Designed miniproteins, single chains, continued (4). Designs and how they scored, part 78

Each design is a single chain, and the fold is of that chain. pLDDT is the mean over its residues in the fold that is shown.

## One batch from the design tools (miniprotein)

Design m14869
Fold by ESMFold2-Fast:
Structure m14869 (fold): chain A 82 residues (1-82)
Amino acid sequence: SALEAAAAELRRLARALREGRALPPEEQAALEAAARAAEAELAANPEAFKAIVAERSASTRNPSEAEAAEAMADALAEAAAA
């Protein structure tokens, strides 16, 4: 599903951030495409997803950007299971 694909790409981003490496252009493009597809799927239930993200998200800078990406991935995977 689009939500599961976006979760996988966000976990890849979180790993790259923790390792201090930049995403290759191919992985960045994949993340952007997956995020766009996930946004379309979430349009059916945006309020529930926002609540999950708000609960799990740490809204600060490095290394919390990796933590925020991982929290977003977990929220998307949870939404996909519903």
Scores: mean pLDDT 68

Design m14870
Fold by ESMFold2-Fast:
Structure m14870 (fold): chain A 66 residues (1-66)
Amino acid sequence: KPDPLEVELALLMIEYTIAKKNNDKEWLKKVLERLREHLQRAVAAGKTDLAAESEEIIKEIEEFLK
């Protein structure tokens, strides 16, 4: 069974892709909040690879929302 944190990141990546395609800034803000929470959990769990992926997506969303 896949890691719950890995599954959560995959679902957030799907939501990010759809929200970005639709220029839905309100949805992107919600995805950003959930990604920040995911990042904190990934760091606490020692999941460096998942943390790095979350940080990259967070950066992309922050740049898109400027």
Scores: mean pLDDT 85

Design m14871
Fold by ESMFold2-Fast:
Structure m14871 (fold): chain A 63 residues (1-63)
Amino acid sequence: SSARQEQLQRSQQVSDLHGQAGDYAQRHADDPERRARLLRGIYEQIAQVRGVSVEEIRARRRA
C-alpha cells in the first residue's frame, strides 16, 4: 500500500539524515559552534520527516 511505502521512505530519510549528522560531527569536531548549528539543521529535518518536535528528537537521543 502507499502508506507502507511512505513509511519505508520516511525511515530511509531519517536513517540518511542520522548518517549525515555523524559525518558532520566528525568533520567539524574542532569547531563546536559550527557543529552545533549544522546538527541543529539536520535534527530539524528529522523532526519534520517524523512529524514531531525537535525537542522530542533530542529527548529520545538522551533516553
Scores: mean pLDDT 76

Design m14872
Fold by ESMFold2-Fast:
Structure m14872 (fold): chain A 65 residues (1-65)
Amino acid sequence: SSMEKRLREEARRAEDEAVRAHIAGDEAGFRQALLRAAELYERLGDLESAARMYRAAGVPAPEVP
């Protein structure tokens, strides 16, 4: 659906933001961007991608089935 496509695009933008923050040495921004991506993937029902983002941010994540 259009909504799912937009949410996935937003999640990918958040991942790109995390990469840019990491390169800039902004560890807080890196973590915040990953947590935003995780929340967007959860809204999509993409629990595998959400778990990967939480792990990268150092937060406990749901186990991938």
Scores: mean pLDDT 82

Design m14873
Fold by ESMFold2-Fast:
Structure m14873 (fold): chain A 65 residues (1-65)
Amino acid sequence: DEFEKAVELLKEAGFGEERAEGAVSSLAAAGEKTDKEGAIKSLLDAKPELSEEKAREIVELGIKS
């Protein structure tokens, strides 16, 4: 469920389905070893219109999936 929620949030932010699924899969694979601040920065670099709060929510959900 965390996987689907993270993918849905990325799609709402303007990512396409395949890119959203790829990003969340990458976060899930790294899990608790994810550099959260680096992942948040990567999302904001790709979509500067995202709030830091929203990017953090997506990263946290992806890690837990």
Scores: mean pLDDT 80

Design m14874
Fold by ESMFold2-Fast:
Structure m14874 (fold): chain A 72 residues (1-72)
Amino acid sequence: EQAATDRVLAKAKELAEKAGKTVSGIRIVAHGRPLTDAQADAIAEALALYAKETGEDVTNLTIHVDTAPEPP
């Protein structure tokens, strides 16, 4: 969903800026069910942490997420 991608970008940017880094141009492609807000937030936190640990800005990154659970 477009809203999930926007949520990831907004939160990742906020968290990365608090660490003195920037995150932009992030695109999330979910293969299966749409991302939940909790999943989007977790991805955003991981991106911000990656930017902080590498000491580099994260730009123009496409993330593919398999969100299809195994059926019961």
Scores: mean pLDDT 74

Design m14875
Fold by ESMFold2-Fast:
Structure m14875 (fold): chain A 57 residues (1-57)
Amino acid sequence: MEAAERARREALEAGAGGGLAATAGYGSQVMHDLGMPAEEAARKGAEAGRRGAAADA
Protein backbone atom coordinates (compact mmCIF):
# COMPACT_ATOMS: atom_id res chain seq x y z
CA MET A 1 0.00 0.00 0.00
CA GLU A 2 3.04 2.30 -0.05
CA ALA A 3 2.31 3.44 -3.62
CA ALA A 4 -1.20 4.56 -2.64
CA GLU A 5 0.06 6.42 0.47
CA ARG A 6 2.84 8.14 -1.47
CA ALA A 7 0.50 9.31 -4.23
CA ARG A 8 -2.04 10.57 -1.66
CA ARG A 9 0.62 12.46 0.31
CA GLU A 10 2.10 14.12 -2.79
CA ALA A 11 -1.36 15.15 -4.00
CA LEU A 12 -2.10 16.75 -0.61
CA GLU A 13 1.27 18.55 -0.66
CA ALA A 14 0.35 19.96 -4.08
CA GLY A 15 -2.90 21.38 -2.65
CA ALA A 16 -5.40 18.69 -3.61
CA GLY A 17 -8.43 18.22 -1.38
CA GLY A 18 -8.81 15.03 0.67
CA GLY A 19 -11.16 13.40 -1.83
CA LEU A 20 -8.89 14.00 -4.81
CA ALA A 21 -5.85 12.84 -2.80
CA ALA A 22 -7.67 9.65 -1.76
CA THR A 23 -8.63 9.00 -5.40
CA ALA A 24 -5.00 9.49 -6.49
CA GLY A 25 -3.86 6.96 -3.89
CA TYR A 26 -6.51 4.42 -4.83
CA GLY A 27 -5.73 4.79 -8.53
CA SER A 28 -2.04 4.15 -7.84
CA GLN A 29 -2.85 0.97 -5.91
CA VAL A 30 -5.12 -0.32 -8.71
CA MET A 31 -2.42 0.37 -11.33
CA HIS A 32 0.13 -1.51 -9.23
CA ASP A 33 -2.26 -4.44 -8.72
CA LEU A 34 -2.69 -4.58 -12.52
CA GLY A 35 1.07 -5.02 -13.01
CA MET A 36 2.56 -1.52 -12.99
CA PRO A 37 5.69 -1.10 -10.82
CA ALA A 38 4.84 0.49 -7.46
CA GLU A 39 7.00 3.57 -7.99
CA GLU A 40 5.55 4.21 -11.47
CA ALA A 41 1.99 3.74 -10.18
CA ALA A 42 2.67 6.15 -7.29
CA ARG A 43 4.17 8.72 -9.66
CA LYS A 44 1.25 8.57 -12.12
CA GLY A 45 -1.32 8.79 -9.31
CA ALA A 46 0.48 11.77 -7.76
CA GLU A 47 0.69 13.52 -11.15
CA ALA A 48 -3.07 13.09 -11.65
CA GLY A 49 -3.70 14.49 -8.17
CA ARG A 50 -1.44 17.49 -8.80
CA ARG A 51 -3.12 18.23 -12.15
CA GLY A 52 -6.54 18.11 -10.47
CA ALA A 53 -5.39 20.49 -7.72
CA ALA A 54 -3.96 22.91 -10.31
CA ALA A 55 -7.19 22.83 -12.37
CA ASP A 56 -9.24 23.69 -9.24
CA ALA A 57 -6.96 26.61 -8.33
Scores: mean pLDDT 70

Design m14876
Fold by ESMFold2-Fast:
Structure m14876 (fold): chain A 58 residues (1-58)
Amino acid sequence: MKELLEKAKEIGKEVARELDGDEETAITTAQLSMLIEGKSEEEARETARKVLEGLKAR
C-alpha cells in the first residue's frame, strides 16, 4: 500500500509539473486511480492529465 501511494504521488507531481496544474488534485486523482480502481501507472497518469486539462479549460 505505501509503495503504491508513493508511486501515485510521484505520478501526480509529474503530471502537475507537465501541465502546470494543481499538484494536490493530480496526486489525489492518481492515488484514487491506482488504489481504488486498480489502474496501471500509465492509466493513472492519463486520468490525472485529463482531470487537470478539464480544470484548465475553464
Scores: mean pLDDT 77

Design m14877
Fold by ESMFold2-Fast:
Structure m14877 (fold): chain A 69 residues (1-69)
Amino acid sequence: SEFDELLKELLEAVKAGDVEKALELFERIAKKFPERRDIRFALALAVHAAEEYKREDIKEALLKRYEEL
């Protein structure tokens, strides 16, 4: 599905430390899949990946972007 593909790209951007790409992909997911459950699911996986790969800057940026939605 398009959701699964975008989510995979988001997780790869997080692992790579690409903060701008991670935010762009998260915003794209939120725009295409505006249901709260879908956005929260994507956020939860991305935050988990950021914690696992020690990307505190990306974790903080994603949480801030979610609060701005």
Scores: mean pLDDT 87

Design m14878
Fold by ESMFold2-Fast:
Structure m14878 (fold): chain A 60 residues (1-60)
Amino acid sequence: KVVLKATKDLVAKRPDELTIKKGDIVEILKVLSDDEVEVEVNGKRGIVNKFELAKHTEEI
């Protein structure tokens, strides 16, 4: 199970994307493609770009 902590705000750019705030705990639920993952933050699920997630989070 991969758990990350947001180091910066990540704002959703698409309706299916999730906005993440600095300090949020991000849980990776499923890898959807080479570029996209499904995550859960504060009980909300959504899609995040894998490279943007890596840039804005750190592993716990």
Scores: mean pLDDT 80

Design m14879
Fold by ESMFold2-Fast:
Structure m14879 (fold): chain A 96 residues (1-96)
Amino acid sequence: MEKLEKQIEEAKKKGDLIKTAQYLLLLGIELAEQGKYEEAIKYFKEAIELFRKAGDLLGLAVALFALSGVLEQLGKLEEAKKLREEAKELLEKARQ
């Protein structure tokens, strides 16, 4: 994680929204693998916001799928389903 945190800080200093969001997504995945679901959710939400600001529909869809997976692990099935449907709609728009 320490290496990813340094990558996040460098991307933030450069104003690279997409790179920052990608590293936050990877950090969230690592935390989820450790069972740190609340921390993973925090970083996934930050990545989602940055992908939205950047207009990266593919990155946004991936981050929404990652968040939905953690919510499913926590038994929040309705919230997970809504995020998964939003991600599918974004992938359809990315084709256009």
Scores: mean pLDDT 86

Design m14880
Fold by ESMFold2-Fast:
Parts: structure tokens; sequence; C-alpha cells
Structure m14880 (fold): chain A 97 residues (1-97)
């Protein structure tokens, strides 16, 4: 399973799509979420949800992901956590790992 933390940034939707497509091509389940720092989190999730409807991609609620939740997810065997976005998004994932 791949958990993709998507945040604000240039081309962030296109970058997230690349990560999702690569994970799906490997037969992995994908979970897409946004951190509390993402100003456009709801819009990003809505656009990705529309593009990946009927695919094995699950979506979280906007802005609910904290470093503590990332740490809990990352401690699960066979789960990868990937940050897609600006420096705030990357920091959120680094602090959780």
Amino acid sequence: MVVIVVGDGEDTIERAEKVIDEALAQGKEVYVVTGREAKNGEEILEKLKERYKDKPVKFGEPGTLTPERIRAIASTKGVEVVAVGDEKTRKLVEEGL
C-alpha cells in the first residue's frame, strides 16, 4: 500500500498522478490524503478523486493528516509514505517518519 500525502505546489496534481499511476502499475493499493498545511487540499483531492474513480484509490478527508498519524501509518508493515507538494508537505511527512 502507498499513502500519498499531497499538498500545495506547482504541478502537484500532475506529480501526484505520476506517483499514483506508478503504484497502480505495480499492483499496489493507493491512499491519497492532504495535510493541515494544504491551502488547496480539498480542491486537489476532488480533482484526483474524479480522475481515479473506479480505480483502487482511496481518499481521506482534507487537512486531517498530522505527523502523529503519518507515524502510525508508516509503522504498518508494507506501507510506503510519499510526499507530493511543496516544502511544507515534505516536512509534514519527514516529521511523521
Scores: mean pLDDT 76

Design m14881
Fold by ESMFold2-Fast:
Structure m14881 (fold): chain A 75 residues (1-75)
Amino acid sequence: MKKLEEELRRLLKELEEEERQVQRALDDAVAAAAAEGPELARRLQGEIDRALEERRREVERRLEELRREIERLLR
């Protein structure tokens, strides 16, 4: 129980840290794309934002499902 709870919290924290690092790198890439063309930068930013939000929701859902499964096994 405690180990799985700790692993879930650690995984979430690591994911958030990775997302911040990735977001910075993506922002830099969008800025570089803007030098080539504003339409390319706009499309890239939109795709990145959507993908990051979808991934975040998927991770949250999977973590919640895992927590419920653990609770079920403990009964």
Scores: mean pLDDT 72

Design m14882
Fold by ESMFold2-Fast:
Structure m14882 (fold): chain A 96 residues (1-96)
Amino acid sequence: MLEELAKEYEKKGEEAEKKGDLLTAGQHYHHAAVLYLAAGKPEEAAEMAQRAAELFRKAGDTLGEAVALLTLARAYEAAGKPELAAEYRRRAQELL
C-alpha cells in the first residue's frame, strides 16, 4: 500500500514539474520520498528526496530544501550509507 501511494505522489510531482510548478512538484516528490522510506525502498526514497531538494532550491524555498535534504540523509542511512547521510544532515543544518 505505501509503495503504491508513493508512486501516486511521484506521478503528481512529475505532472506539477511539467507545468512549471516547482513548489508543488517539490512537495509531491518529498511526500513520495517519505512514503518510499516507510515502504522500505531507500534507493527510490533518495531519488525522490534529491529531486525535491533541487526543486525547492530552484523555487527559493530554503526551509523546503533543508527538510528534503534531511529526508535524503534518512534515505542514505537506510541504504547503509551513514557517512553520506551525515554529510547531507550537515548541509541541511547550514541552511537553517
Scores: mean pLDDT 90

Design m14883
Fold by ESMFold2-Fast:
Structure m14883 (fold): chain A 68 residues (1-68)
Amino acid sequence: MEEEEKFKKKLAEKLLKKHLEVTGIEIDEESREEAIKTAIENVDKILKDIEETDKPTIYSEIIEEVKK
């Protein structure tokens, strides 16, 4: 439970950070918090999808990095 919550949050943070890095988008605090919440929701679904299909390479790479 604790590890799952921590993992999702960490992964969501990394995903958002990477997205902002690539797009160069400026985001205010309110939007950032909302984006993180959305990313956390997506992470849960992505993790499930990864276990089923093993297809999303980008997320698999980030997951391994976060787990380390």
Scores: mean pLDDT 65

Design m14884
Fold by ESMFold2-Fast:
Structure m14884 (fold): chain A 62 residues (1-62)
Amino acid sequence: GPAPALPPLGVRGEIVVDPEKNTITLRVLDEEGNVLAEETFPADDDEGFFAASVRIAERLRA
């Protein structure tokens, strides 16, 4: 994982939809725009958003 740094002052979520591939990508960025976590799932998967959110939370805890 990344080296220990000062705690970020803020984080932001980003959702990217790709209709050609029928995928949604969730990203979590720090205030400087560094990607902390990213997960992609099929847009037609009704469990995909939840599963991706869980994986992002696990990455942010690592």
Scores: mean pLDDT 73

Design m14885
Fold by ESMFold2-Fast:
Structure m14885 (fold): chain A 98 residues (1-98)
Amino acid sequence: NLAFVYLLAGQSYLAKGEYDKAIEYFKKAIEIDPNNARAYVVLGEAYLKKGKYEEAIKWYQKALDIYPNNKRAWRVLAEAYEKLGKTDEAEKYREKAS
């Protein structure tokens, strides 16, 4: 319940472009429910929008550890690795997403 409230607050800040506040609330949600894959996905999205590609990769990878077979997460990971110039990793995740 409290984790869900923090997720909603974080998503509201994310929609407003307040990425640092969004990150804070998503991290609070994860502290309460560390197995909520969605919380890691939206945390990764906040870092991606902030241009923090390495942090985004970390959190998307954590989401996949909890809920594998997410082709969207693999596609976003491929894009983030490409933005970092890590071509081999980008290709690996593109293959998984196809």
Scores: mean pLDDT 83

Design m14886
Fold by ESMFold2-Fast:
Structure m14886 (fold): chain A 90 residues (1-90)
Amino acid sequence: KALDRTLADMYTGLGLHYLSQKNFERAIAYFKRAIALNPEDGRAWRNLGEAYFEQGKLEEAIEYYEKALAINPEDERARENLEKAREKLA
C-alpha cells in the first residue's frame, strides 16, 4: 500500500520531530498513527518505545521494543534500549 506507507513515513517523521522537542504525548500519537498504517515498520515501534521510555513508562517501553525486535531481530538500537529499560525496572 504505497499511499499508506508514504503517509506512515510522514507520521513517523512528525513523531520524531515532537520527540526531539520532548513533547512525548504528540510523539506517541504520531507513532501510533504510523504503526496503524504500517504495522511492520519496526523502527516506528522502536520510536514508540523510546517515547514511553522518556516518559518513565518502562513496562510499556519494554513491550514496544520487544515488538520492534519481533519485526526486526537485527535492530541493535532496539536491543540496547530494551536492556536499558529492563535495568531501570530491576
Scores: mean pLDDT 86

Design m14887
Fold by ESMFold2-Fast:
Structure m14887 (fold): chain A 61 residues (1-61)
Amino acid sequence: SLEQAKADALALLDRWEEEFADNPELVGLIREARQRVEAAKTLDELNAVLEEFIRRVSELL
């Protein structure tokens, strides 16, 4: 379900924020992604948010 997928995504983002707490640029992207995940109204929107997040993280690494 959308609710479960959003919950799973938020849980992963929270764990990653803790792991990379010393990287302020990455923390900023994670926090932005959390807001967008919470706002997603469909699985397609959720997937688009996560794809954009992964793309931006890849550009930092």
Scores: mean pLDDT 85

Design m14888
Fold by ESMFold2-Fast:
Structure m14888 (fold): chain A 64 residues (1-64)
Amino acid sequence: EEKKEEILKAIDEYFKDRETVSITELINFLKEKGFSDEYINEVIEKLRKSGKTTFTKEEVKELL
């Protein structure tokens, strides 16, 4: 939560060129930005429980 502002800015930049993201794309993006594996895993579990394969910027922000 301490880096939430950095995450939100990064998400806004990521969605500049696209409307949706897959779980795999989001994992790669967060790893490249230096977020912890534990944090990434928590986000992934929430996304997988939704049953969706792609997510909008709003859906990703809601999970953070």
Scores: mean pLDDT 75

Design m14889
Fold by ESMFold2-Fast:
Formats: C-alpha cells, structure tokens, sequence
Structure m14889 (fold): chain A 80 residues (1-80)
C-alpha cells in the first residue's frame, strides 16, 4: 500500500541519516518531510513533480540547518 511504502521510505532514510552521523532530531525531520512529500505525490499521481518537490524540501531543510550538502543535493534533484 502507499502507507507501507511511505513508512518504509521514512524508516530507511532515518536509519541512513543516523548511520551517517546526522543528529536524531535533524534526521527525524528530514525523513518525515521527505516521506510526507513522497506520500502526497504518490496519492496525486504526480510522479513527474517528484524530483522538483523533493529538491525544494531538501533546500528548505538545508537552509534551516545551515547544511550546504542538503542544499546542493536539493538543487541537483530540481535539475533532473
């Protein structure tokens, strides 16, 4: 189901971020925000907007946390 797929994305991303040394609170927020956008796009069937919307979220989170790496990844996704 969409709910199961979204939960798997959330858990996988959070575990990967924690393993990479990202603090718990930051990892939780990034994983949650990405999973929320992914769910909305799946439910709306807007697959072509996936890279654009995920890129926007990563830029926003990168600006919030002062994380240039997240900003760079977000910009790269928007150019796909």
Amino acid sequence: SIEEEVEDVYKSLKEQLLSAGVPEEKAEEIAKRIAEVYKELLEEGKYEEMAEKLGEVLIELGEKYGDQHLIDIGKALKEL
Scores: mean pLDDT 82

Design m14890
Fold by ESMFold2-Fast:
Structure m14890 (fold): chain A 86 residues (1-86)
Amino acid sequence: MTIQDILDGINKYTGKDYKGVGFYVNGEAVGPDTPLEIGDRVQVAGSGGSTDWVEVTEDFEKTIKELAEQAKKLNSLEISIVVHRP
């Protein structure tokens, strides 16, 4: 699973056209093809706010669905995907 898979999954589950304007791991800018690790914490941020942190687990589909549900409350279609890796 990659950061791009989160963006694609959010678009799929929301039916919206979110655009990734930034991708970050531990404050460093990264490419969308950056792999995710189990235990990573992911947040989606837009100009109107952010989602809660959602953990990457073995059930990646559940992680995407939780992020997508929260992303529907954002007022922006331009989003950043922020990853905290412990």
Scores: mean pLDDT 86

Design m14891
Fold by ESMFold2-Fast:
Structure m14891 (fold): chain A 99 residues (1-99)
Amino acid sequence: SAEELVAEARRLIDEAERYLKEGKDTEMAQLVERAADLAIEAAKQNPEYIPALREVASRGLELAQRAKNPEAQSRILETARRAMDYAVELEKKRQAEAA
């Protein structure tokens, strides 16, 4: 379900924050990617979760700013951009269907 996907995405972002504190930037970036993928799937199933997708992308960007590994930062920036692009496209679809 979309609700379960969002709950798991939020859990993964919380776990990513823990890995960042441990200096495990690569593992942190992998968790952010997985969280974004789940949030995108949830938003595709139910547009009410577009705000949750934006939240995951925003939290990912905050983690990227705090990360020290440039490859992990780059990976998260790419992931967040992809997530935000999906949020824009899904919002346009939602607005077109509501008009």
Scores: mean pLDDT 88

Design m14892
Fold by ESMFold2-Fast:
Structure m14892 (fold): chain A 55 residues (1-55)
Amino acid sequence: SPAERERILARLRELLGRSSGRLRDDIEGLLAQAPDLSVETLRALLDALERRVRA
């Protein structure tokens, strides 16, 4: 849904502000690709990035 997509993008922007180096670059790349990706793909990639932040 559009609301779900916007929540995922908001979380990615929050992670971007708290990240540096390679992780920051990967989040920026995902945000640039986001308009062309499904909500399901964005959720899976967000979950993977959140695991990297917590590690």
Scores: mean pLDDT 84

Design m14893
Fold by ESMFold2-Fast:
Structure m14893 (fold): chain A 60 residues (1-60)
Amino acid sequence: MEELREKAEKLAEEALKKGNKKAAIQAEVYIGLADIMRALKMPEEKVKKLLEEAIKIAEE
């Protein structure tokens, strides 16, 4: 899980550096939602899907 979060954060930073501010912000929103779901002990699969979505958004 931590590895997916780190990858999502790195890609969001790279998107911001490339001038894709909207993609970077959207990716950060999904990362934040994943953090909230983890804190609430929600199923790991739901947390993973949010982080994977952040990665996909940031890759644009």
Scores: mean pLDDT 82

Design m14894
Fold by ESMFold2-Fast:
Structure m14894 (fold): chain A 55 residues (1-55)
Amino acid sequence: SQDLIDQLQQDVDTLEELLKKLEADPSADPQRIQQVREAVERMKQVLKQAEASPP
């Protein structure tokens, strides 16, 4: 559904902004940065699958 795709896109955008902030922070925990990167990657995969599925 379009609503699901829109929500997933917003979630990806939010996590990418968080990742940018963490990567710009020299005191940020490397483990936290890795967790956010993994979350972004998973969400992008879900978004790609949702976009590829017929409505």
Scores: mean pLDDT 80

Design m14895
Fold by ESMFold2-Fast:
Structure m14895 (fold): chain A 56 residues (1-56)
Amino acid sequence: SEFIEELNKALEKRKNGEKIDLGELIDELAKKYNLSEEEVTEAFRKMAEELRKEAL
């Protein structure tokens, strides 16, 4: 899935110290790819997991 690839790329950049707003990215991807409710939920799940590792 193209949106998952973009999301994973952003998560990798964030892990490497790049400043990326994941919430804004997910909103942009949802609009760009017309994501289903399930796809949006999965994207937020990945974001929450990454944020938990960085900070609360």
Scores: mean pLDDT 73

Design m14896
Fold by ESMFold2-Fast:
Structure m14896 (fold): chain A 59 residues (1-59)
Amino acid sequence: MRLYRALSDFTATSPDELSFRAGDLLEDLGERDGALVRVRSLTTGREGFVPLAALEPVE
């Protein structure tokens, strides 16, 4: 699976977005909406869109 690591904290501002904290691991679900990517948090199991600029890819 493709994983991202959060570079910073993020607070969701819409129902389609996911909140996360720096260091969280997020699974790429293969959906894009402009600069946003749909992910699943491995910490909480929740899904939503997050800004790709706040993420770094991991192996």
Scores: mean pLDDT 81

Design m14897
Fold by ESMFold2-Fast:
Parts: structure tokens; C-alpha cells; sequence
Structure m14897 (fold): chain A 90 residues (1-90)
């Protein structure tokens, strides 16, 4: 229920903060844009897999309304990562 939803929100916020810090530091260190993009795409695939597994587990033990809220949090998180990758591409 609420505790599981709060945990997912915190995980999503931590993921986005970690990604923003990584991009900032990578740019400051003059890491090649291609390498930054490749690492972000690998991270995106990791996040997608983690989200899918978490949703499947939630479907077994949580109510449909809570599962839908968890799904939306992950969809929004994934979308934000995809947009950041798109912004780095020419």
C-alpha cells in the first residue's frame, strides 16, 4: 500500500538525482558525448528491467490502484531518462 508506493517514489527520485549528478560530472570532466550516451542507454535498460520486475512483484501482493500508481512512477522516470538521452543526441 502506501509504504510500498513511498519506497518506489524515493527509488525513482534517487535514480533521477544520480543520473543528473552523473551527467553534470561527466560534462565537467569532458567525457566524450558518445560515451555519456552509451552509459545512459545502458542505465536506462537497467532501470526498465528493474521497473518491470518490481511491477510484476507488486501485481502479486498489492491492490490494482497501488500497482497502477507504481507503474506511472516508473513510466515517468523512464520518460525523463529518455528525454535526457535525446537532449544529448545531435
Amino acid sequence: GEKELQKVKEEAEDILKLLEDFIKKAKEANIPKKEIIERMEEFLEYVKKQAEEEIKRAEKILDEETVEKIRKIWEETIKQIEEKIKELKE
Scores: mean pLDDT 85

Design m14898
Fold by ESMFold2-Fast:
Structure m14898 (fold): chain A 59 residues (1-59)
Amino acid sequence: SDEEALRRAEERGLSHQPTIKKVREAAELYKQGKLEEARKLMEELGMNDAEGEANIKHT
């Protein structure tokens, strides 16, 4: 109940923080010209090509 709601909120917070880090890693790979690896990371995050590219540029 309440403890499960708190755990769910904590999981979301932790999930958001690692997701941001992965997006930054994808941006670094994109800058290095490792487009395939960057694309694979963005695909793992469930982002489409257009959406992933926009996110990488703004990271």
Scores: mean pLDDT 62

Design m14899
Fold by ESMFold2-Fast:
Structure m14899 (fold): chain A 67 residues (1-67)
Amino acid sequence: SKEERIERVLKELERVGVEVVTGRISREQAIERLTELGLSRKAAEEALEAALNGDSEKAREIIEKAL
């Protein structure tokens, strides 16, 4: 379902956000992983920015609109 896809993307967003903050991966690698889940590059960039700012609500809104 759409909701299951949103939750999957949100879980991956949380994971890649932590990996970017800890220096394990680059922002570019995080964006690529999010696009593999069906986000456009722009949506992936905006969702990652929201997540890195701690704005979980905005990240969800971006993903819901993109899927």
Scores: mean pLDDT 85

Design m14900
Fold by ESMFold2-Fast:
Structure m14900 (fold): chain A 89 residues (1-89)
Amino acid sequence: NAMKEGEENLKKGREYLVKGDYEKAIEYFQKAIELLGDKNPEAYSLLGAAYLKLGRYDEAIEWFKKALEIDPNNVNARAVLALAERLKA
């Protein structure tokens, strides 16, 4: 069940993100995206947040833009995208 496995990977990713293991969080969020695709735009935003925490602003910006392509009204993704662009500058 790809959807259930995708949700499990999202949960593990969020757990590592909270613990500050951003590299592990990225691995699990990438697995979740492969399983869930565009069915869960939250995964793109979470992946962007993990890259932002690592100071990898170019990657963070790309993932937040992907999240906004799926959900243009995502206020949180827009705000964090703006923050990432400012931190890169």
Scores: mean pLDDT 82

Design m14901
Fold by ESMFold2-Fast:
Structure m14901 (fold): chain A 72 residues (1-72)
Amino acid sequence: MHDEALKLLIEGSNYIAQGNYEKAIKIYQELIDTFPDSEFVAEAYLNLAKAYEKMGNDEKAAEYRAKAEALR
């Protein structure tokens, strides 16, 4: 059941590696919306924080880091 969530996490990470932060954000949001109980949600929040930081949105980056910490 978590195989599709893992595929989304990998896809989002590939967009981060390509510097396509907008697409990465959409993929991670899809993971969180579709698989909210997944073991990968905390990692998706951390990757969202990194994407927003790379885009210069430090406020959103801090918000998503806090969400990730709350799940650990």
Scores: mean pLDDT 83

Design m14902
Fold by ESMFold2-Fast:
Structure m14902 (fold): chain A 73 residues (1-73)
Amino acid sequence: AAAEEQAKKKAEVEEKLIKEIKEKIKELVEELKKKGENLEEILEQMEEAIKDPSLSEEQKKLIELLKEEIEKV
């Protein structure tokens, strides 16, 4: 029982963290737009980051989301 309750609470915490990270990604993209940063260089860095085998599927999805947000600038 306790292990199942802890797993559910951990999932809730992870979901909140993922949501917060997604919001920070959107804020980062807006800051990059304001600064006129070289988006091509940033996209190349994101593509390299996705290749990291230590990243979870969710982390890779967040990087892909960031890439999509940058590409639409």
Scores: mean pLDDT 68

Design m14903
Fold by ESMFold2-Fast:
Structure m14903 (fold): chain A 71 residues (1-71)
Amino acid sequence: SSEVEKLLAEARKLAEEGNLEEATKKLIEAAQKSTPEQFPKLEEEVRYLAKKDEEAGKKAGDALVRAMAQS
């Protein structure tokens, strides 16, 4: 959905700015609202966040795993 795409774009911008807490929150929200077609892009953004902060990446990754399990 366009909402998930917007959340992913906002998360990337926040992560690039070093606002990792807000980036994590946006990725978790994106994961919760995502469809299976969006999982590859979510996984890419989770990996990007994890390179900047391993704990933040783990939290976002856990949300993505839960979304995948519910699909």
Scores: mean pLDDT 86

Design m14904
Fold by ESMFold2-Fast:
Structure m14904 (fold): chain A 73 residues (1-73)
Amino acid sequence: SAAEAHYAAGVAAMSAGDYKTAAAHFEKAIAADPNWYEAYLALSEAYRQAGDEAKAAEYQAKGVALGGGAGAA
């Protein structure tokens, strides 16, 4: 799916240290599948690595809420 393709591209960008490109891909994954909580958590990490702590906290909260929160890693 488009969501899965963007998520995979985001993970590859994270591995390359290109956190801004990773964030853009994770945003596209969320746009394609808005209920995919792991994509929100991945976007949060991409923003944290890029130095945007406010967006990191925002997407962390959204991902936790969608995934039920308790026990999510």
Scores: mean pLDDT 82

Design m14905
Fold by ESMFold2-Fast:
Order: sequence, then structure tokens, then C-alpha cells
Structure m14905 (fold): chain A 60 residues (1-60)
Amino acid sequence: SPDLEELRNQVLELARTLREQGVPDEEIVKKMKEMLRGQGLSDEEIEEIVREVMKELEEE
């Protein structure tokens, strides 16, 4: 099984990097979902991680 904590941290860092480069949040969300699906996560797990990451970014 994928390490969900490690994946969450990797996706968060990716999202931060993309946002800093001026990538729109809509595209960031798509890239996160693609990465997480590639790791074998369920749709429920993907939705939860994406929601958490986007909240973290909104607070910055």
C-alpha cells in the first residue's frame, strides 16, 4: 500500500512549487489527481488528500 502521509507531503510540495510558478489552481488539482491515481489511490483517498492540500495552500 502507498504511504499516504508521504504521498500527501509530496503532493503538497508539488502543489506549492506549481503555484509559485503561476500555475492555476484548477491545473494543480488536475495534476495532483493524476499523480495520486498513478499511485493506486481510491477516488475517496484522492478527494481527501486534494481537499487537505488545497486548504493548506489557501492558508498561505
Scores: mean pLDDT 81

Design m14906
Fold by ESMFold2-Fast:
Structure m14906 (fold): chain A 87 residues (1-87)
Amino acid sequence: EAEELEKIVKKTKELAEEVIELGRKLMEKGEKENNKELILKGIALILRAIGLIIEADLALERKDLELAEKVLKEAEELLKEAKELLE
């Protein structure tokens, strides 16, 4: 149970860090194209990913497996959204 929770939290953080990297790339693309909307979308992705990292740590601190699973799903959805914005 505890090991499973730690694995979920670690996976969530890995996905969130990938979203941060994609958000930075989206900001760079927006700057190169003079597209303010892409820059703002990149910033929003980075902030949302940071929020998920914090929520994952909160789930670990509370030993809340249900919260950890919910946050992992949100991280997976956010990563999909970030990848689609860069395609």
Scores: mean pLDDT 89

